# Ledger of designs, part 105: designed miniproteins, single chains, continued (2)

Each design is a single chain, and the fold is of that chain. pLDDT is the mean over its residues in the fold that is shown.

## One batch from the design tools (miniprotein)

Design m7886
Fold by ESMFold2-Fast:
Structure m7886 (fold): chain A 88 residues (1-88)
Amino acid sequence: MSEEELEELARRAADAFLGQMRAAVAAGQGEAALAAVRELAADPEVPAEAAELLLRAAEAALAGDWERARELAYRAALLLARRAQERE
């Protein structure tokens, strides 16, 4: 996979994550969505750096800081995509 393909995959993953967070916040389920991200971040198979970025992205989304949430989600997604590429 090229760097361009990794960046595209990371953008799609970040957009999907932010879409889910927006839907949860709109439904009044922001706290439940944050709890789900905390549970995912506690998974030992998730790299600590990516887990930290995902958690901060979810917190930023709940605070209404969608610009910061997007930046953090993209960074987490890119890290995860690169690590997945390294395992193959």
Scores: mean pLDDT 81

Design m7887
Fold by ESMFold2-Fast:
Structure m7887 (fold): chain A 54 residues (1-54)
Amino acid sequence: LTPEQLEQQLELSMRLIKLAVELLIAEKQGDEERVRRLREEIDRISAEINAIAA
Protein backbone atom coordinates (compact mmCIF):
# COMPACT_ATOMS: atom_id res chain seq x y z
CA LEU A 1 0.00 0.00 0.00
CA THR A 2 1.16 3.53 -0.75
CA PRO A 3 1.20 6.20 2.00
CA GLU A 4 -1.80 7.80 0.27
CA GLN A 5 -3.75 4.51 0.38
CA LEU A 6 -2.90 4.03 4.07
CA GLU A 7 -4.08 7.58 4.86
CA GLN A 8 -7.33 7.02 2.93
CA GLN A 9 -7.89 3.70 4.70
CA LEU A 10 -7.37 5.35 8.11
CA GLU A 11 -9.78 8.19 7.25
CA LEU A 12 -12.46 5.72 6.13
CA SER A 13 -11.91 3.64 9.29
CA MET A 14 -12.54 6.72 11.43
CA ARG A 15 -15.76 7.42 9.51
CA LEU A 16 -16.77 3.79 10.08
CA ILE A 17 -16.30 4.19 13.86
CA LYS A 18 -18.42 7.36 13.85
CA LEU A 19 -21.19 5.57 11.94
CA ALA A 20 -21.04 2.62 14.35
CA VAL A 21 -21.69 5.02 17.25
CA GLU A 22 -24.61 6.60 15.36
CA LEU A 23 -25.96 3.10 14.70
CA LEU A 24 -25.91 2.24 18.42
CA ILE A 25 -27.80 5.45 19.19
CA ALA A 26 -30.39 4.75 16.48
CA GLU A 27 -30.84 1.17 17.74
CA LYS A 28 -31.34 2.42 21.30
CA GLN A 29 -33.99 4.87 20.05
CA GLY A 30 -35.77 2.16 18.00
CA ASP A 31 -35.42 4.10 14.75
CA GLU A 32 -35.53 1.16 12.33
CA GLU A 33 -35.34 3.31 9.17
CA ARG A 34 -32.23 5.11 10.39
CA VAL A 35 -30.67 1.80 11.48
CA ARG A 36 -31.21 0.46 7.95
CA ARG A 37 -29.65 3.53 6.32
CA LEU A 38 -26.67 3.52 8.69
CA ARG A 39 -26.02 -0.18 8.04
CA GLU A 40 -26.04 0.51 4.28
CA GLU A 41 -23.51 3.33 4.71
CA ILE A 42 -21.31 1.16 6.95
CA ASP A 43 -21.35 -1.61 4.33
CA ARG A 44 -20.39 0.88 1.61
CA ILE A 45 -17.44 2.26 3.58
CA SER A 46 -16.30 -1.26 4.57
CA ALA A 47 -16.29 -2.25 0.89
CA GLU A 48 -14.24 0.86 0.04
CA ILE A 49 -11.67 0.02 2.75
CA ASN A 50 -11.38 -3.54 1.40
CA ALA A 51 -11.00 -2.25 -2.17
CA ILE A 52 -8.04 -0.08 -1.13
CA ALA A 53 -6.33 -3.13 0.41
CA ALA A 54 -6.93 -5.27 -2.68
Scores: mean pLDDT 82

Design m7888
Fold by ESMFold2-Fast:
Structure m7888 (fold): chain A 80 residues (1-80)
Amino acid sequence: SAEEEETVERILELLRGMGPAEARELVKSPDEVKRMAGLIGLIIAGDYSAFEKQSPETQKKIEELLEKVLERLRERARAG
């Protein structure tokens, strides 16, 4: 949906210039999109520890968003 695409774009924007320290801080955010971006940022950096501590429902949601984020990153790599 348009709302899902907007969420993916927001996550992609938050991932720009995001190091592991910034990702760890975002995981603590009261904003759900920022928390999701932090979790995804840590996974991309190879740190699954915060992801593994989430509920199974949250893990599934993050996995679905991660697939969409990785697809957009692959499309950008092919275009450049």
Scores: mean pLDDT 82

Design m7889
Fold by ESMFold2-Fast:
Structure m7889 (fold): chain A 61 residues (1-61)
Amino acid sequence: AVEQAVEEGRKAIEKFLSEGMPAEEALKKAKDGIESLTPPEVAKKAIEELEKYVKEKLEKE
């Protein structure tokens, strides 16, 4: 489901950021993972939510 893909993507991004990876690279890596593991329509929805999540995170820091 989209919700599960978003949750897994958020966990991956948080882990990458904690390891010192730039937000752009963390997001790209999460997108690549989602596109490999989910149908295109689900991947598109999950990626849009993750892009919004990363943008909100950067704006608050």
Scores: mean pLDDT 76

Design m7890
Fold by ESMFold2-Fast:
Structure m7890 (fold): chain A 66 residues (1-66)
Amino acid sequence: MEKEIWLAMVRMAGFVGATKAAKKAAEKAIELGVPREEVEEIIREGARAGEEKLGLKEEAEETKEA
């Protein structure tokens, strides 16, 4: 369960925008033996969900192109 807990923290921190906490959790998950690929996928998923939430509510201060 330890690995899953850290992966869950990565997802939560990603959604909240706590990059420091997300990195900490990601490193712990990898250290415990979670493949980087899994961590990357969770980060990718979280980032995508976060983008959609921000885009739907009100364009947050995030410059993508302009």
Scores: mean pLDDT 66

Design m7891
Fold by ESMFold2-Fast:
Structure m7891 (fold): chain A 86 residues (1-86)
Amino acid sequence: MNESRLQAAELYLAVGNLLFKKGHYEEAKELYEEAIRLLEEAERSPESLRLLADAYENLARVYEAMGDEKKAAEYRAKAEALRAEV
């Protein structure tokens, strides 16, 4: 079950990154949020923590692109905190 959650999260991140590159920020945001939800439900592992940090950083980039600097800073801080634990 945890493996399937990690694989689904990786897929959501990959598709979200594609949408972000195309400027589809709202759609990318939704996919990154789904990845975060799956990763938060998964058992903590080095892999899940790295993916969660990547998801938070990508979500921060979306908020920055949309002009929400406060949320961008908040999610960057969450990503940095997770990377400090690995």
Scores: mean pLDDT 84

Design m7892
Fold by ESMFold2-Fast:
Structure m7892 (fold): chain A 73 residues (1-73)
Amino acid sequence: SANDRKAAQAYILAESLVTLAEMYKLVAGYIPEELREKYIEELKELLEKMKELGAPKEKIEEIERYIKKLEEE
């Protein structure tokens, strides 16, 4: 059904966003200081999309903790 297809697409998109957020963490050390604020903003937007699409709670909490560390420096 259309609902089943939409659910499958949402799951795939959620997993893709989790992967993207994890890639952000891996490249953090290469982000220029001038872009740090925008980088944190992008991570926050990815986190909200992950929540909307039902990404695993463990992954959401992991990215939330990472963002908090970046903000505290």
Scores: mean pLDDT 77

Design m7894
Fold by ESMFold2-Fast:
Structure m7894 (fold): chain A 60 residues (1-60)
Amino acid sequence: VEEARKIAEELFKQGKYRLAATAYRAVLSQDPDDEEAKRMLAEAYRKAGKFEEAERVEQS
C-alpha cells in the first residue's frame, strides 16, 4: 500500500495526472478508508480536467 501511494505521488509531481489517478484508485481499492488518498485522487481528477469524477470521489 505504501509503495502504491509513493508511485501515485511521484506521478502527480511529474504532471501525469491520469496515471496518478489510476495509482490512487489502486490504493483505495486496498484501503477504502484512506482519506488522504481520496483527497489526492480528487485533486488528480481536477488536474486532469475530470471535475465530475473529482466531485464523486469527494462525496463518497
Scores: mean pLDDT 79

Design m7895
Fold by ESMFold2-Fast:
Structure m7895 (fold): chain A 59 residues (1-59)
Amino acid sequence: MIVAPRVEWRDGAPVFSAVELPEEERARAEALEADARAAVAAQAAARAGPAATEPGVKA
């Protein structure tokens, strides 16, 4: 889920505006974005994995 409640397309360009969210919705959006970022970071770490290829096929 994206945390961008105010995205306007003007002249064919997306305009991202930082808008104050209600406390409840802001906390929810922050939690979802944190989870999404953690998942993306984990996936990126897996892709670049410093130990993805180990000698002798240990893992």
Scores: mean pLDDT 61

Design m7896
Fold by ESMFold2-Fast:
Formats: C-alpha cells, sequence, structure tokens
Structure m7896 (fold): chain A 61 residues (1-61)
C-alpha cells in the first residue's frame, strides 16, 4: 500500500514537471501510468482523484 502510494506521488510529480517544461508527450505517458496504477490499487482512488485535479489545473494554467 505505502509503496503504491509513493509510486503515485512520484508519477504525479514527474507529470507536473513535464507539463511545466512543455513536454506534453511525456506528461501523457505519465498520466497513463497513473491510470494504470489506480486501476491496480482501488484503495488509492481518493489520491488518484486529487492527483488528476492537480494535473488538470497545471494544464489550464
Amino acid sequence: LEEAAKRLDELVERALEAIKSGNFKEAQRLVREIHRLAAQHPELKERYVEAMEKIRKAMKE
């Protein structure tokens, strides 16, 4: 559980950095990994929703 949550946090951080640097191809790849991780770990649903909101805000800014 802790390992999966840590992996999710790492993927979100990398995705946000990719968005900030304009590397949307890398950001899209990382978002797919986030979706895949969330599908494997339903217990992370709330963290996943929060993560996707952060990514959406970064993309709109």
Scores: mean pLDDT 79

Design m7897
Fold by ESMFold2-Fast:
Structure m7897 (fold): chain A 84 residues (1-84)
Amino acid sequence: MKTIEDELKLVEEAIKLFEEAAKKGTVNPDSLETIIEKLKELIEKDPNNARAYYLLARVLKISGKNPEEAEKYEKKARELDPSL
């Protein structure tokens, strides 16, 4: 059975690839939306998971949409885990 931890590991690896691709202007916007949706689902399952909020903030920064929303999730992640 897939755990939230297993799903977060896969999402984090995908985000690292998207961050590198975004610097080159090669990222697919549809792929970013899929990851955003998956992270929101993981947050609904575990609303205190700091890592999920941190990863959501990272992917939102890549998308370039809603910079205020990205900042909000980054702040939430740091409130849950100050080491982030």
Scores: mean pLDDT 78

Design m7898
Fold by ESMFold2-Fast:
Structure m7898 (fold): chain A 77 residues (1-77)
Amino acid sequence: MDLEAALAYIDRAEAAVAAGDFEAAAAYLERAAEKVDDPEVLAALRAGVAAARRGDAALARAALAGARALLEAQAAA
């Protein structure tokens, strides 16, 4: 698992959602999912992809925040 790369892609996905670029946000979230092997983090990232594909900024932001919190908790352990 590459936590640093996953967090970098989450940052890019957050910026894409803020810009209204949901296609880029989904792509960055899929790249983040390739860098993680934790099932809870993977589920949060996949929920973010689904929300981004629907253009749901609120759900996409919630999924991004959840994935970040889980990754930061793993980095602290």
Scores: mean pLDDT 84

Design m7899
Fold by ESMFold2-Fast:
Structure m7899 (fold): chain A 75 residues (1-75)
Amino acid sequence: SREEAEAELAKYKDNPKLKEAERLAAEGLRHYTQGRYEEAARLFEEAAKLLEELFGKDHYYAQRMRKAAETARAL
């Protein structure tokens, strides 16, 4: 659930891998808003991989980031 995912994120708030995933996601969103969908897709994909490594593929935020990458790649 979202609540369980948020609780797990809180445990990793100072984790450098989580911080890097957040940085990549923010950069991906910047490219997305500029219509640079291929670049956004790559950044979202890297963020998704980091979240999947930390929390597993079934984690709420890992799945959301994977969807963002797939959406951008389809554009």
Scores: mean pLDDT 84

Design m7900
Fold by ESMFold2-Fast:
Formats: C-alpha cells, sequence, structure tokens
Structure m7900 (fold): chain A 54 residues (1-54)
C-alpha cells in the first residue's frame, strides 16, 4: 500500500541519518523515534525488506 511504502521510506531515511550521525548501526528504538513510527512498524519494515529487496 502507499502507506506501507511511505513507512519504508521513513524507516530507511532514519536509518541512514542516524548511521551517519552516530557512526554505527542505530537501535530499533532510535529508528522508530526518528522516523515517527512504532517499534513494531520498524520490525515489520525490516522483515519486508529482507524478503523483497534482497
Amino acid sequence: TAAAARNRQRVLDALVALSDEQGRFPSVQEIAERAGVSVRTVHRVFAELVELVF
């Protein structure tokens, strides 16, 4: 869905931004907070990316 695509983009943007800022892989909590989504949504996005993108 369009909402799922937007959530994926938000999570990926947060991951990149936090990784650049901290020099390490950010925690799920940090990604959720920066992206403005729930931790559950971050987990779902990662599960979807594992299946669909690579």
Scores: mean pLDDT 76

Design m7901
Fold by ESMFold2-Fast:
Structure m7901 (fold): chain A 65 residues (1-65)
Amino acid sequence: GDNKDAGEGGAKAAREKGDAVAGGVGAWESQLLGGNKEAAKKAIEAAVRGDAEEAAKYALQSGLG
């Protein structure tokens, strides 16, 4: 079900987490020897949007899981 307060809280938490993840992305890209860089980027974008399901899906495809 759609809950506006939960949605805003989730989006805010995802944004704060996304900012922290963006700061670490350079290190992650340097260490991703077997992962898909494109999938990793999409996972981060989904996490920033607050879409945990899509973020998890792309993270698995990138080898970041």
Scores: mean pLDDT 61

Design m7902
Fold by ESMFold2-Fast:
Parts: structure tokens; sequence; C-alpha cells
Structure m7902 (fold): chain A 76 residues (1-76)
């Protein structure tokens, strides 16, 4: 069932590749919220890594590091 999370992650990646960082954040944030509600640790970590990448591309290194750390904490 599922694939709502997978679809949101795919939409976020497409938006990021197109340079639409605002849409990328929105899609990844929604994917993250759903993954956390479903205890899908793998998808939640992936969403955090993607959010980190978007913020790094925007020059927000502090948020990029914060989200990367959250992904690493879930991968334990």
Amino acid sequence: MIDEISLLLAKGLKAFQEGDYEKAIQYYQKALDLALRENDTFSAALAYKNLSRVYAAMGDEEKAKEYLKKAEELEK
C-alpha cells in the first residue's frame, strides 16, 4: 500500500532536480510526516537526507547538518 510515501519522495526529487527547492521541501516534509506516523524508519531517514540535501543546495548548512544528523539517528 503504500506508495504515498514513495510517490512524495519521487515528487520531491523531481522538484529538487528542477531547482524548485520550496516544492522539494514540501514534498519531502510530507513524506517524512507520513513515514514517522507509520514507523517507517527507512523512508523517514531517506526524507531527512533529502531535506538535508535541499538545505545544503540553498546554502543553509546549519539545517543541512541538523537533518543529516536526524537521518543518522534513525539508521542506528
Scores: mean pLDDT 84

Design m7903
Fold by ESMFold2-Fast:
Structure m7903 (fold): chain A 69 residues (1-69)
Amino acid sequence: SMMEKEKKIKEEAEKLLETADSIDKISDVLYKQGDQLKDTPIGRSYRQSGDSAREVSKKLKEEAKKMLE
């Protein structure tokens, strides 16, 4: 049934959004750690990791949006 497949796709899209939100929270933690270690190579690494996590979260949200259309 198309309706059963649609429900499953919606559930998977919702899981993707939850995963993206979790990654956004990780990104926030990484930025905060980077700020605490300001002007150090480790601090720079934390901020770069935060940027990477933010990009992953953005891509997952975009994918979920496509699934819900």
Scores: mean pLDDT 87

Design m7904
Fold by ESMFold2-Fast:
Structure m7904 (fold): chain A 94 residues (1-94)
Amino acid sequence: EEIEKALEEAKEHLEKAKEALRKGDVEAAREHLKKAREHMFKAADLINDHEVRLLAVAAGLLLIAAMNPYASLEERLASVEAALELVEEMRERA
């Protein structure tokens, strides 16, 4: 239940980050990606599994890519979408 809450909060913030990126609100996107990362790592700590930790690390790298100023909007959105898929994989392993 605590794990499920953390994963759901991560997913909500990733969806809000996608919306902020589409609107050109870089500051809102950055804040939502930061909160998504915090919730993903909280879930990984609670699950306490090495493979889930690797998924959280991979998702974290995708969130860095989503804020790359040289990337297109489409590339940034694709990075957030890939992170959402990893969060679902973490949920399946929980």
Scores: mean pLDDT 87

Design m7905
Fold by ESMFold2-Fast:
Structure m7905 (fold): chain A 58 residues (1-58)
Amino acid sequence: SAAELAAKAARGSGEEARRAAEEAVRTYGHDQTVAEARAAKDGGGASAAGMQGRALGL
């Protein structure tokens, strides 16, 4: 899921975060990636999904 890719990105550099965000958009689409980033920020750990969202400019 987009959240799993965000968790992976949280362990890497900014380059890794960008690559994970691009993969999530390609696999699940931009709307799905945004929705998962918002859900994680609201309760499930802003750091992982938020990092992916920031890489997408969200």
Scores: mean pLDDT 59

Design m7906
Fold by ESMFold2-Fast:
Structure m7906 (fold): chain A 57 residues (1-57)
Amino acid sequence: MKLTVEELEEKIAQAEANLEKYADNPAVRGAGERELALLREALAEAKRQGLDSVELP
């Protein structure tokens, strides 16, 4: 799935909101934290390389 930097930032914000909403569920929290870490790393890499978009599986 190809995401622009803007779309990736939006997806990160949505994932953060979902994590806050389901904070009481350890399984959802663990999975959400891992997804957030991967999304944030992808965004940091895109910004470091000056990319307009990234491709995620």
Scores: mean pLDDT 77

Design m7907
Fold by ESMFold2-Fast:
Structure m7907 (fold): chain A 56 residues (1-56)
Amino acid sequence: SAEEEAIAVYEKLLAQGLSEEVARALVLAFFRPAPGGTEEDLRAAHEAVRRYVASR
């Protein structure tokens, strides 16, 4: 799902040495779902990353 893809990108950025805040900001600014994804998919992905960061 778009949520799982966004979280995977976030974790990949952390693995590359970025801070949690910078990795989150980059995902929120630049993550886009696959072609055919809706604005609702983008919103759901952003919300999933925010919740994931807040819950860890």
Scores: mean pLDDT 73

Design m7908
Fold by ESMFold2-Fast:
Structure m7908 (fold): chain A 61 residues (1-61)
Amino acid sequence: MLEELRKLAYELLSKRVKENNVNLPKETIDELIEEIVNTLLEQLKELNSLEEALKELKSLL
């Protein structure tokens, strides 16, 4: 579940970054996305909201 949620969140953020023509190096974008995703997942884990977040992310993709 956590790994699946991380992959879906990464895919969603990567898609949004591409759609918005962000003019940053891909390496920098990847690092920022990883940090955001990891921070979000840690927070969701503490709140016991992982299953709910997974359902929401699937609906956004």
Scores: mean pLDDT 74

Design m7909
Fold by ESMFold2-Fast:
Structure m7909 (fold): chain A 72 residues (1-72)
Amino acid sequence: QKELDELSVLSQALAEALRKAFADAGVTFRPDDGDFTMEIELEKSPDGTLRVRVTLTTADGKTGTGEAEAKI
């Protein structure tokens, strides 16, 4: 099932980008302690490379960005 493989790859890239974004913002994964805004951008290149970029803005004004690439 090629769609499941692509979703798995996307999920891994998204998780990596999200971890980098939180680290960049200087926060730990504490979703119950405050609100944050998350913007996710996906870009697929003609060669099958998927780029995921996550930008976080926390309620206290910290901003972090993380990017990850995966090939499908």
Scores: mean pLDDT 71

Design m7910
Fold by ESMFold2-Fast:
Structure m7910 (fold): chain A 76 residues (1-76)
Amino acid sequence: MEKLERIIELVREFKKHLTPEQQAEVDEAIERIKAAPSVEEALDILGELFTRLLPKLTDEQRVLAARVLQEAQEIA
């Protein structure tokens, strides 16, 4: 599904700004998104990922995370 591919691409770009430990959490989320039966479930997985990451992120990374979530919702 092309929308899922776009969401995965956004998440992969965001991953480049993270630590190796945070990148592992993102990789797990990407695999779950690939297996998601709907775009709605993919967005739920993305929301769970960012909820887990938020307390570990810098202010700059939080701005990027918010942008990724917004763009993913626009794709959906």
Scores: mean pLDDT 81

Design m7911
Fold by ESMFold2-Fast:
Formats: sequence, structure tokens, C-alpha cells
Structure m7911 (fold): chain A 60 residues (1-60)
Amino acid sequence: MMTEEEIKKIGDEVSDYILNEDYEKAIELVKEAIEKLKETNPEMAELLEDGLKKLEKAKK
């Protein structure tokens, strides 16, 4: 199960990838986090799903 601190760490890493225009890596990390959080923290998973949708749009 991911802790709140681990979620924050992933958010920071995703932001770093976005700033470097590594959208593929950002999308990969968000998808992995969503799968892990869907069973333990569905509210956070929903927020990440919204973020994933925005990242996929930005990739284009």
C-alpha cells in the first residue's frame, strides 16, 4: 500500500518529468500509481485519473 508520503514523492517525480517534457514517463508513473491506489485509496486514484487525462492531452 502506498503511503501519503510516497504519493507526494510520485507527484514530485511526475512534475519533474512534465517540466522536462518526458510525458511518456509521467504517464507511466501516474498509471502505475492509479493501479496501486484503486484498491487502497480510490479518492486519490480518481484525482490521478484526472491528471492522467490532462497529461495525455499535453503529450499531443
Scores: mean pLDDT 75

Design m7912
Fold by ESMFold2-Fast:
Structure m7912 (fold): chain A 65 residues (1-65)
Amino acid sequence: SMEELKREIKELEERERELLAEYHRLLARYDATGDPADLARIEALQAELRELGKRIAELEKKLEE
């Protein structure tokens, strides 16, 4: 149902906010240290955020159908 789609979108948006908070913390740490391990985690978080954004967009498109 549309109500279930809206609920799923909200849950994914909450997850996106959590990942963005982690991403910003990690960026600040990397800026201070230059640790390549932190860069690898930043790149992994960017990939997760991209996939999450795609999933949200797909669900939003279903709401418009």
Scores: mean pLDDT 87

Design m7913
Fold by ESMFold2-Fast:
Structure m7913 (fold): chain A 95 residues (1-95)
Amino acid sequence: HHMEEVPELIEKLKDKDPLVRAEAAYRLGKIGHPEAVKPLIELLLDPSADTLVRVAAARALGEIGHPEAVEPLRKALSDPDPAVQTAAREALEKI
């Protein structure tokens, strides 16, 4: 995969549109590059981020499979939204 796509997608994780943010997370998960792990963890644990974005971040972290995501995903099991809890559990099963 091309490394130049990853910095652009990381920037899109900060977009004002939650659909753009969620799609950026999904693409970063498919690319699987470790430099996306920390930005995705920040989104997952951001209580101000939309549920859609936090779900996408959890799924992307599971797809990447980096051990650094284990503790943040365990914390996301306590997210107030059941969809985020489910995505975090499923992501942990992949790591």
Scores: mean pLDDT 81

Design m7914
Fold by ESMFold2-Fast:
Structure m7914 (fold): chain A 66 residues (1-66)
Amino acid sequence: MEIVEKIIKEIKEHAKKLYEDGVSKEAIKEVAKKYIEGAKREYKLSDEEVKKALEEVLKYIDSLYE
């Protein structure tokens, strides 16, 4: 639980920077998905943790574009 929350925070911070750099919403979502895929491999996240991270991050990215 602790590690997945840290990963979510880091991905959100990275997504915010990409948004400020003018990257498209679709491209940021793909970057976020790849980041979560990498984190799953590195930290051996459960499928439940991956789902939680995807849902929270994608919702956050959508909120940046309103």
Scores: mean pLDDT 82

Design m7915
Fold by ESMFold2-Fast:
Structure m7915 (fold): chain A 76 residues (1-76)
Amino acid sequence: EKQLLINRAIGHELRGIGAELEGDYETAAKHFEEAVKLQEETGEPLPSTYRRLAELYEKLGDQEKAEEWRKKAEEV
């Protein structure tokens, strides 16, 4: 079960990277948010995913969410 959730989180990270490379920051953020949710459920949050979400929200112009994700990345 946990390994399946970890694999699904990785899948979302890869899809997020793909969307980011295409310049679709909104879709990229959604995929990385799902990856974070799955990582938190398995107890294996990755600071790198949180930092990427902060960068994506900064690119989207959402400075409030960008700051929230940056803070979370430093705490995990």
Scores: mean pLDDT 80

Design m7916
Fold by ESMFold2-Fast:
Structure m7916 (fold): chain A 79 residues (1-79)
Amino acid sequence: MEEESLKKAEELKKKAEEYEKQGKNDEAARLYMKAAILLTQLSKYDEAIELAEKAYELKPTKEVRGLLNTIKSLKKIFS
């Protein structure tokens, strides 16, 4: 259900915020990316972009940049 998926995304976001506060940037970025992917599957592109940008700030890798660009492209196609 959509509600179940939204709950999982919220839990991942909160866990990522906890890791970020602890300076665990790699762990935080990974969880932000997972939450962004889940939100993208729910067509919540703006929120997904916000979380992917957060992951990129914490870990500016080609992989994170690729995810962010993909979500932005999906928003343009399906908006």
Scores: mean pLDDT 84

Design m7917
Fold by ESMFold2-Fast:
Structure m7917 (fold): chain A 84 residues (1-84)
Amino acid sequence: EKADELLWKGLEALDNKDYETAVKYFKEAIEIDPTDVLAYYYLGLAYMKLGKYEEALKWFQKAVEISPDFFLAKEGVKEAEEKL
């Protein structure tokens, strides 16, 4: 799927520590597939790496709204809150 291609490009950018590019690709993935919990979670992670903790918290919270049992996103919410 097109969203999967964008998710992969975002993950590659994260691996290369290109966090701004990762944010761009994950946002584009969400626009194509707004139900992709992983895209919301990794967008939160990219914002954590950028030190943008308010943005990170927002996207981790959206991931939890879509999937309340998604442990990694719940931990992301806690980590982002601790940085604020």
Scores: mean pLDDT 87

Design m7918
Fold by ESMFold2-Fast:
Structure m7918 (fold): chain A 65 residues (1-65)
Amino acid sequence: SMEEARAGAEKLAETSARLLGISRGESEYSYTVEQVSDDQFLGTITVGDETYNLSVSRETALAAL
């Protein structure tokens, strides 16, 4: 379902933000996930003062669950 795909995209964004935070020695990180189409999500990750974008397909998001 789309709810499952969104959950998977959020899991990927959170994991990426967490790992980037650890690699940079940053204790604070944040992420957001936006649905940009029926099969595409855009994750935005902020670690310290840096911001990154993740493009996540529905297939990739579902595989992350």
Scores: mean pLDDT 82

Design m7919
Fold by ESMFold2-Fast:
Structure m7919 (fold): chain A 66 residues (1-66)
Amino acid sequence: SEADELIAEGEKKYAAGDYKGAIAAYEKALALRPDDARAWANLGVAYFALGDDEKALEYHARAEAA
């Protein structure tokens, strides 16, 4: 699916150190599937990598609720 392709794109960008690009890809995936626990969890990890601990914790909580 398009959402799964966007998550895979985000994961590749994250592995390359492109955390902002990863976030953009995960946000697009969530626009297609709002209850995608993997996309929420990956957003949390990417925000931790950027040092945004508040958003990281918020998105991890969203992943747990999905």
Scores: mean pLDDT 86

Design m7920
Fold by ESMFold2-Fast:
Parts: structure tokens; sequence; C-alpha cells
Structure m7920 (fold): chain A 74 residues (1-74)
């Protein structure tokens, strides 16, 4: 079973790749929503402050990336 940090890394890697490849605002919104849902589920499974801090960092990074990608597609 992958560690919580490995699970967060997987969500981050997949979301980053999909956001980079997205061609429409709808694709960006769908990828972002799915990633946030997965990170929320991981957050509910842990009380480890290091994992929680990493989830916060990944969430912020994906939010910025999604916003930048939406601006590029506008």
Amino acid sequence: MPSPLEQVDRVHAEATERLAAARTAEEVEAVYAEAMKQLEELRAQTTDPEVLAYIDLVEEGLRVMAAEKLAELA
C-alpha cells in the first residue's frame, strides 16, 4: 500500500500532467475539481501534520496552475 505522501505525490503528478495537456476551460475545471476531491479524501485519512502541510502546498500549487491555464485559454 502506498504511503500517504506517495498518494499525494501521485495526485499532484497526474493533475499537473492533465492541467498542462488541457485544451479547454472545461477540461481545466474538471481536472482541478477531481484533484481537489482526491486531496480532500486524503486529508480526511490523516492527522500527520507533515502530510497535511504537503496537501496544503499541493492544493495551492494546483490552484495557481489551473488559474494560469484558464488565463492562457481565454
Scores: mean pLDDT 85

Design m7921
Fold by ESMFold2-Fast:
Structure m7921 (fold): chain A 82 residues (1-82)
Amino acid sequence: VEELEKKIKENPEDAQAYFELGLKYVAEGDFEKAREYFEKAIKLDPKSSYAVTARIYLKMLDEGKELQVRIMAKTALANPER
């Protein structure tokens, strides 16, 4: 969390850093903050792969798939190259 916050301070337009914060908050169960960061990632670069994936996470949260979304976020954070 601290490292991602530093990246945002150094580059406030880093869509990847906002997306990763969204994943972190989903994994921790803070869906309100997760939505805010996913929306920021989408706004900064709406055509990026991060924006596309963020929209999928937002849709799953809207569908009430909280447990499944948390598992997916933890997996993405543990295996960022997959």
Scores: mean pLDDT 75

Design m7922
Fold by ESMFold2-Fast:
Formats: structure tokens, C-alpha cells, sequence
Structure m7922 (fold): chain A 78 residues (1-78)
């Protein structure tokens, strides 16, 4: 269970970061990178409520990225 969540967190943050940077054609803003790092840490700590909070904050800066991260949190809560 913990291993699967750690993998999901890593895949989620790497996937979203790669997708976001490819879409922009440049590195993601520092703020988004820091929030993604905190999101991954929250998922590894099994703090889904905190992970959702970080996903919502990312959504304020990039709605599509935020939606993708919330989808991942919802899947892990099920």
C-alpha cells in the first residue's frame, strides 16, 4: 500500500511536471515546482487532505494541472 502510494506520487508529479513543461516549452515556474514537491510529500505521508490542498493551489496557477492532480487524489481516496 505505502509503496504503491509512493510510486503514484512520483509518477503523478513527474508526469504532470513533464506535461506542463512540454506544454509551455520551458521550465515550470518555481512556485508550481515547490507546490508539486509538497504534493508528492503529502501523498507519501498518506495525507490526502493536505495533498488536495496543494492540488487546489496549483489549480489557481494552472487549472488543467490542478484538475489532473485532484483526479489522482480522488483515485487514492477510493
Amino acid sequence: MEEARARAAADATEGVLTWLERRRGEPAPEEIRELLRQFAEALRARDLERAREYAERIGELDPEAGATLLEIVDALEA
Scores: mean pLDDT 76

Design m7923
Fold by ESMFold2-Fast:
Structure m7923 (fold): chain A 71 residues (1-71)
Amino acid sequence: MSVEELIEEIKKLSEELIEALSNGDYEKAIEVAEKLIETLEELKKKRPEFAENLDEVIESLKKLIDELKKK
């Protein structure tokens, strides 16, 4: 997948995550957040210069998943 395709996928998954959270669909939100983490890890491998910023987002998503699993 190209960098452009990864960015487009991140945008789509981010919107799906917001929708799932707004609807109280925590199972869907966890699934989408896990896919976002995988896509961000792929982007980090292709563009290491963004690794610090991407790691911050990945850690935030991991914390979100942990909180949603407690519900």
Scores: mean pLDDT 83

Design m7924
Fold by ESMFold2-Fast:
Structure m7924 (fold): chain A 56 residues (1-56)
Amino acid sequence: RVLSPEEAAKALVPVLKEMDIPQALRQAYALALLQKAGYSPEESQAATQYIMKQLS
């Protein structure tokens, strides 16, 4: 993807907020989306941590 991991994380925060996903599933869902988008496991982990911090 053309977005940096941080930019992708910022874009996903509103989407995940609207989806009303249980907190336990948000981390797994964000990781799966980022990995499918072609980010590395490390990038996906870091971006997911950012998302979880914003949704707390």
Scores: mean pLDDT 76

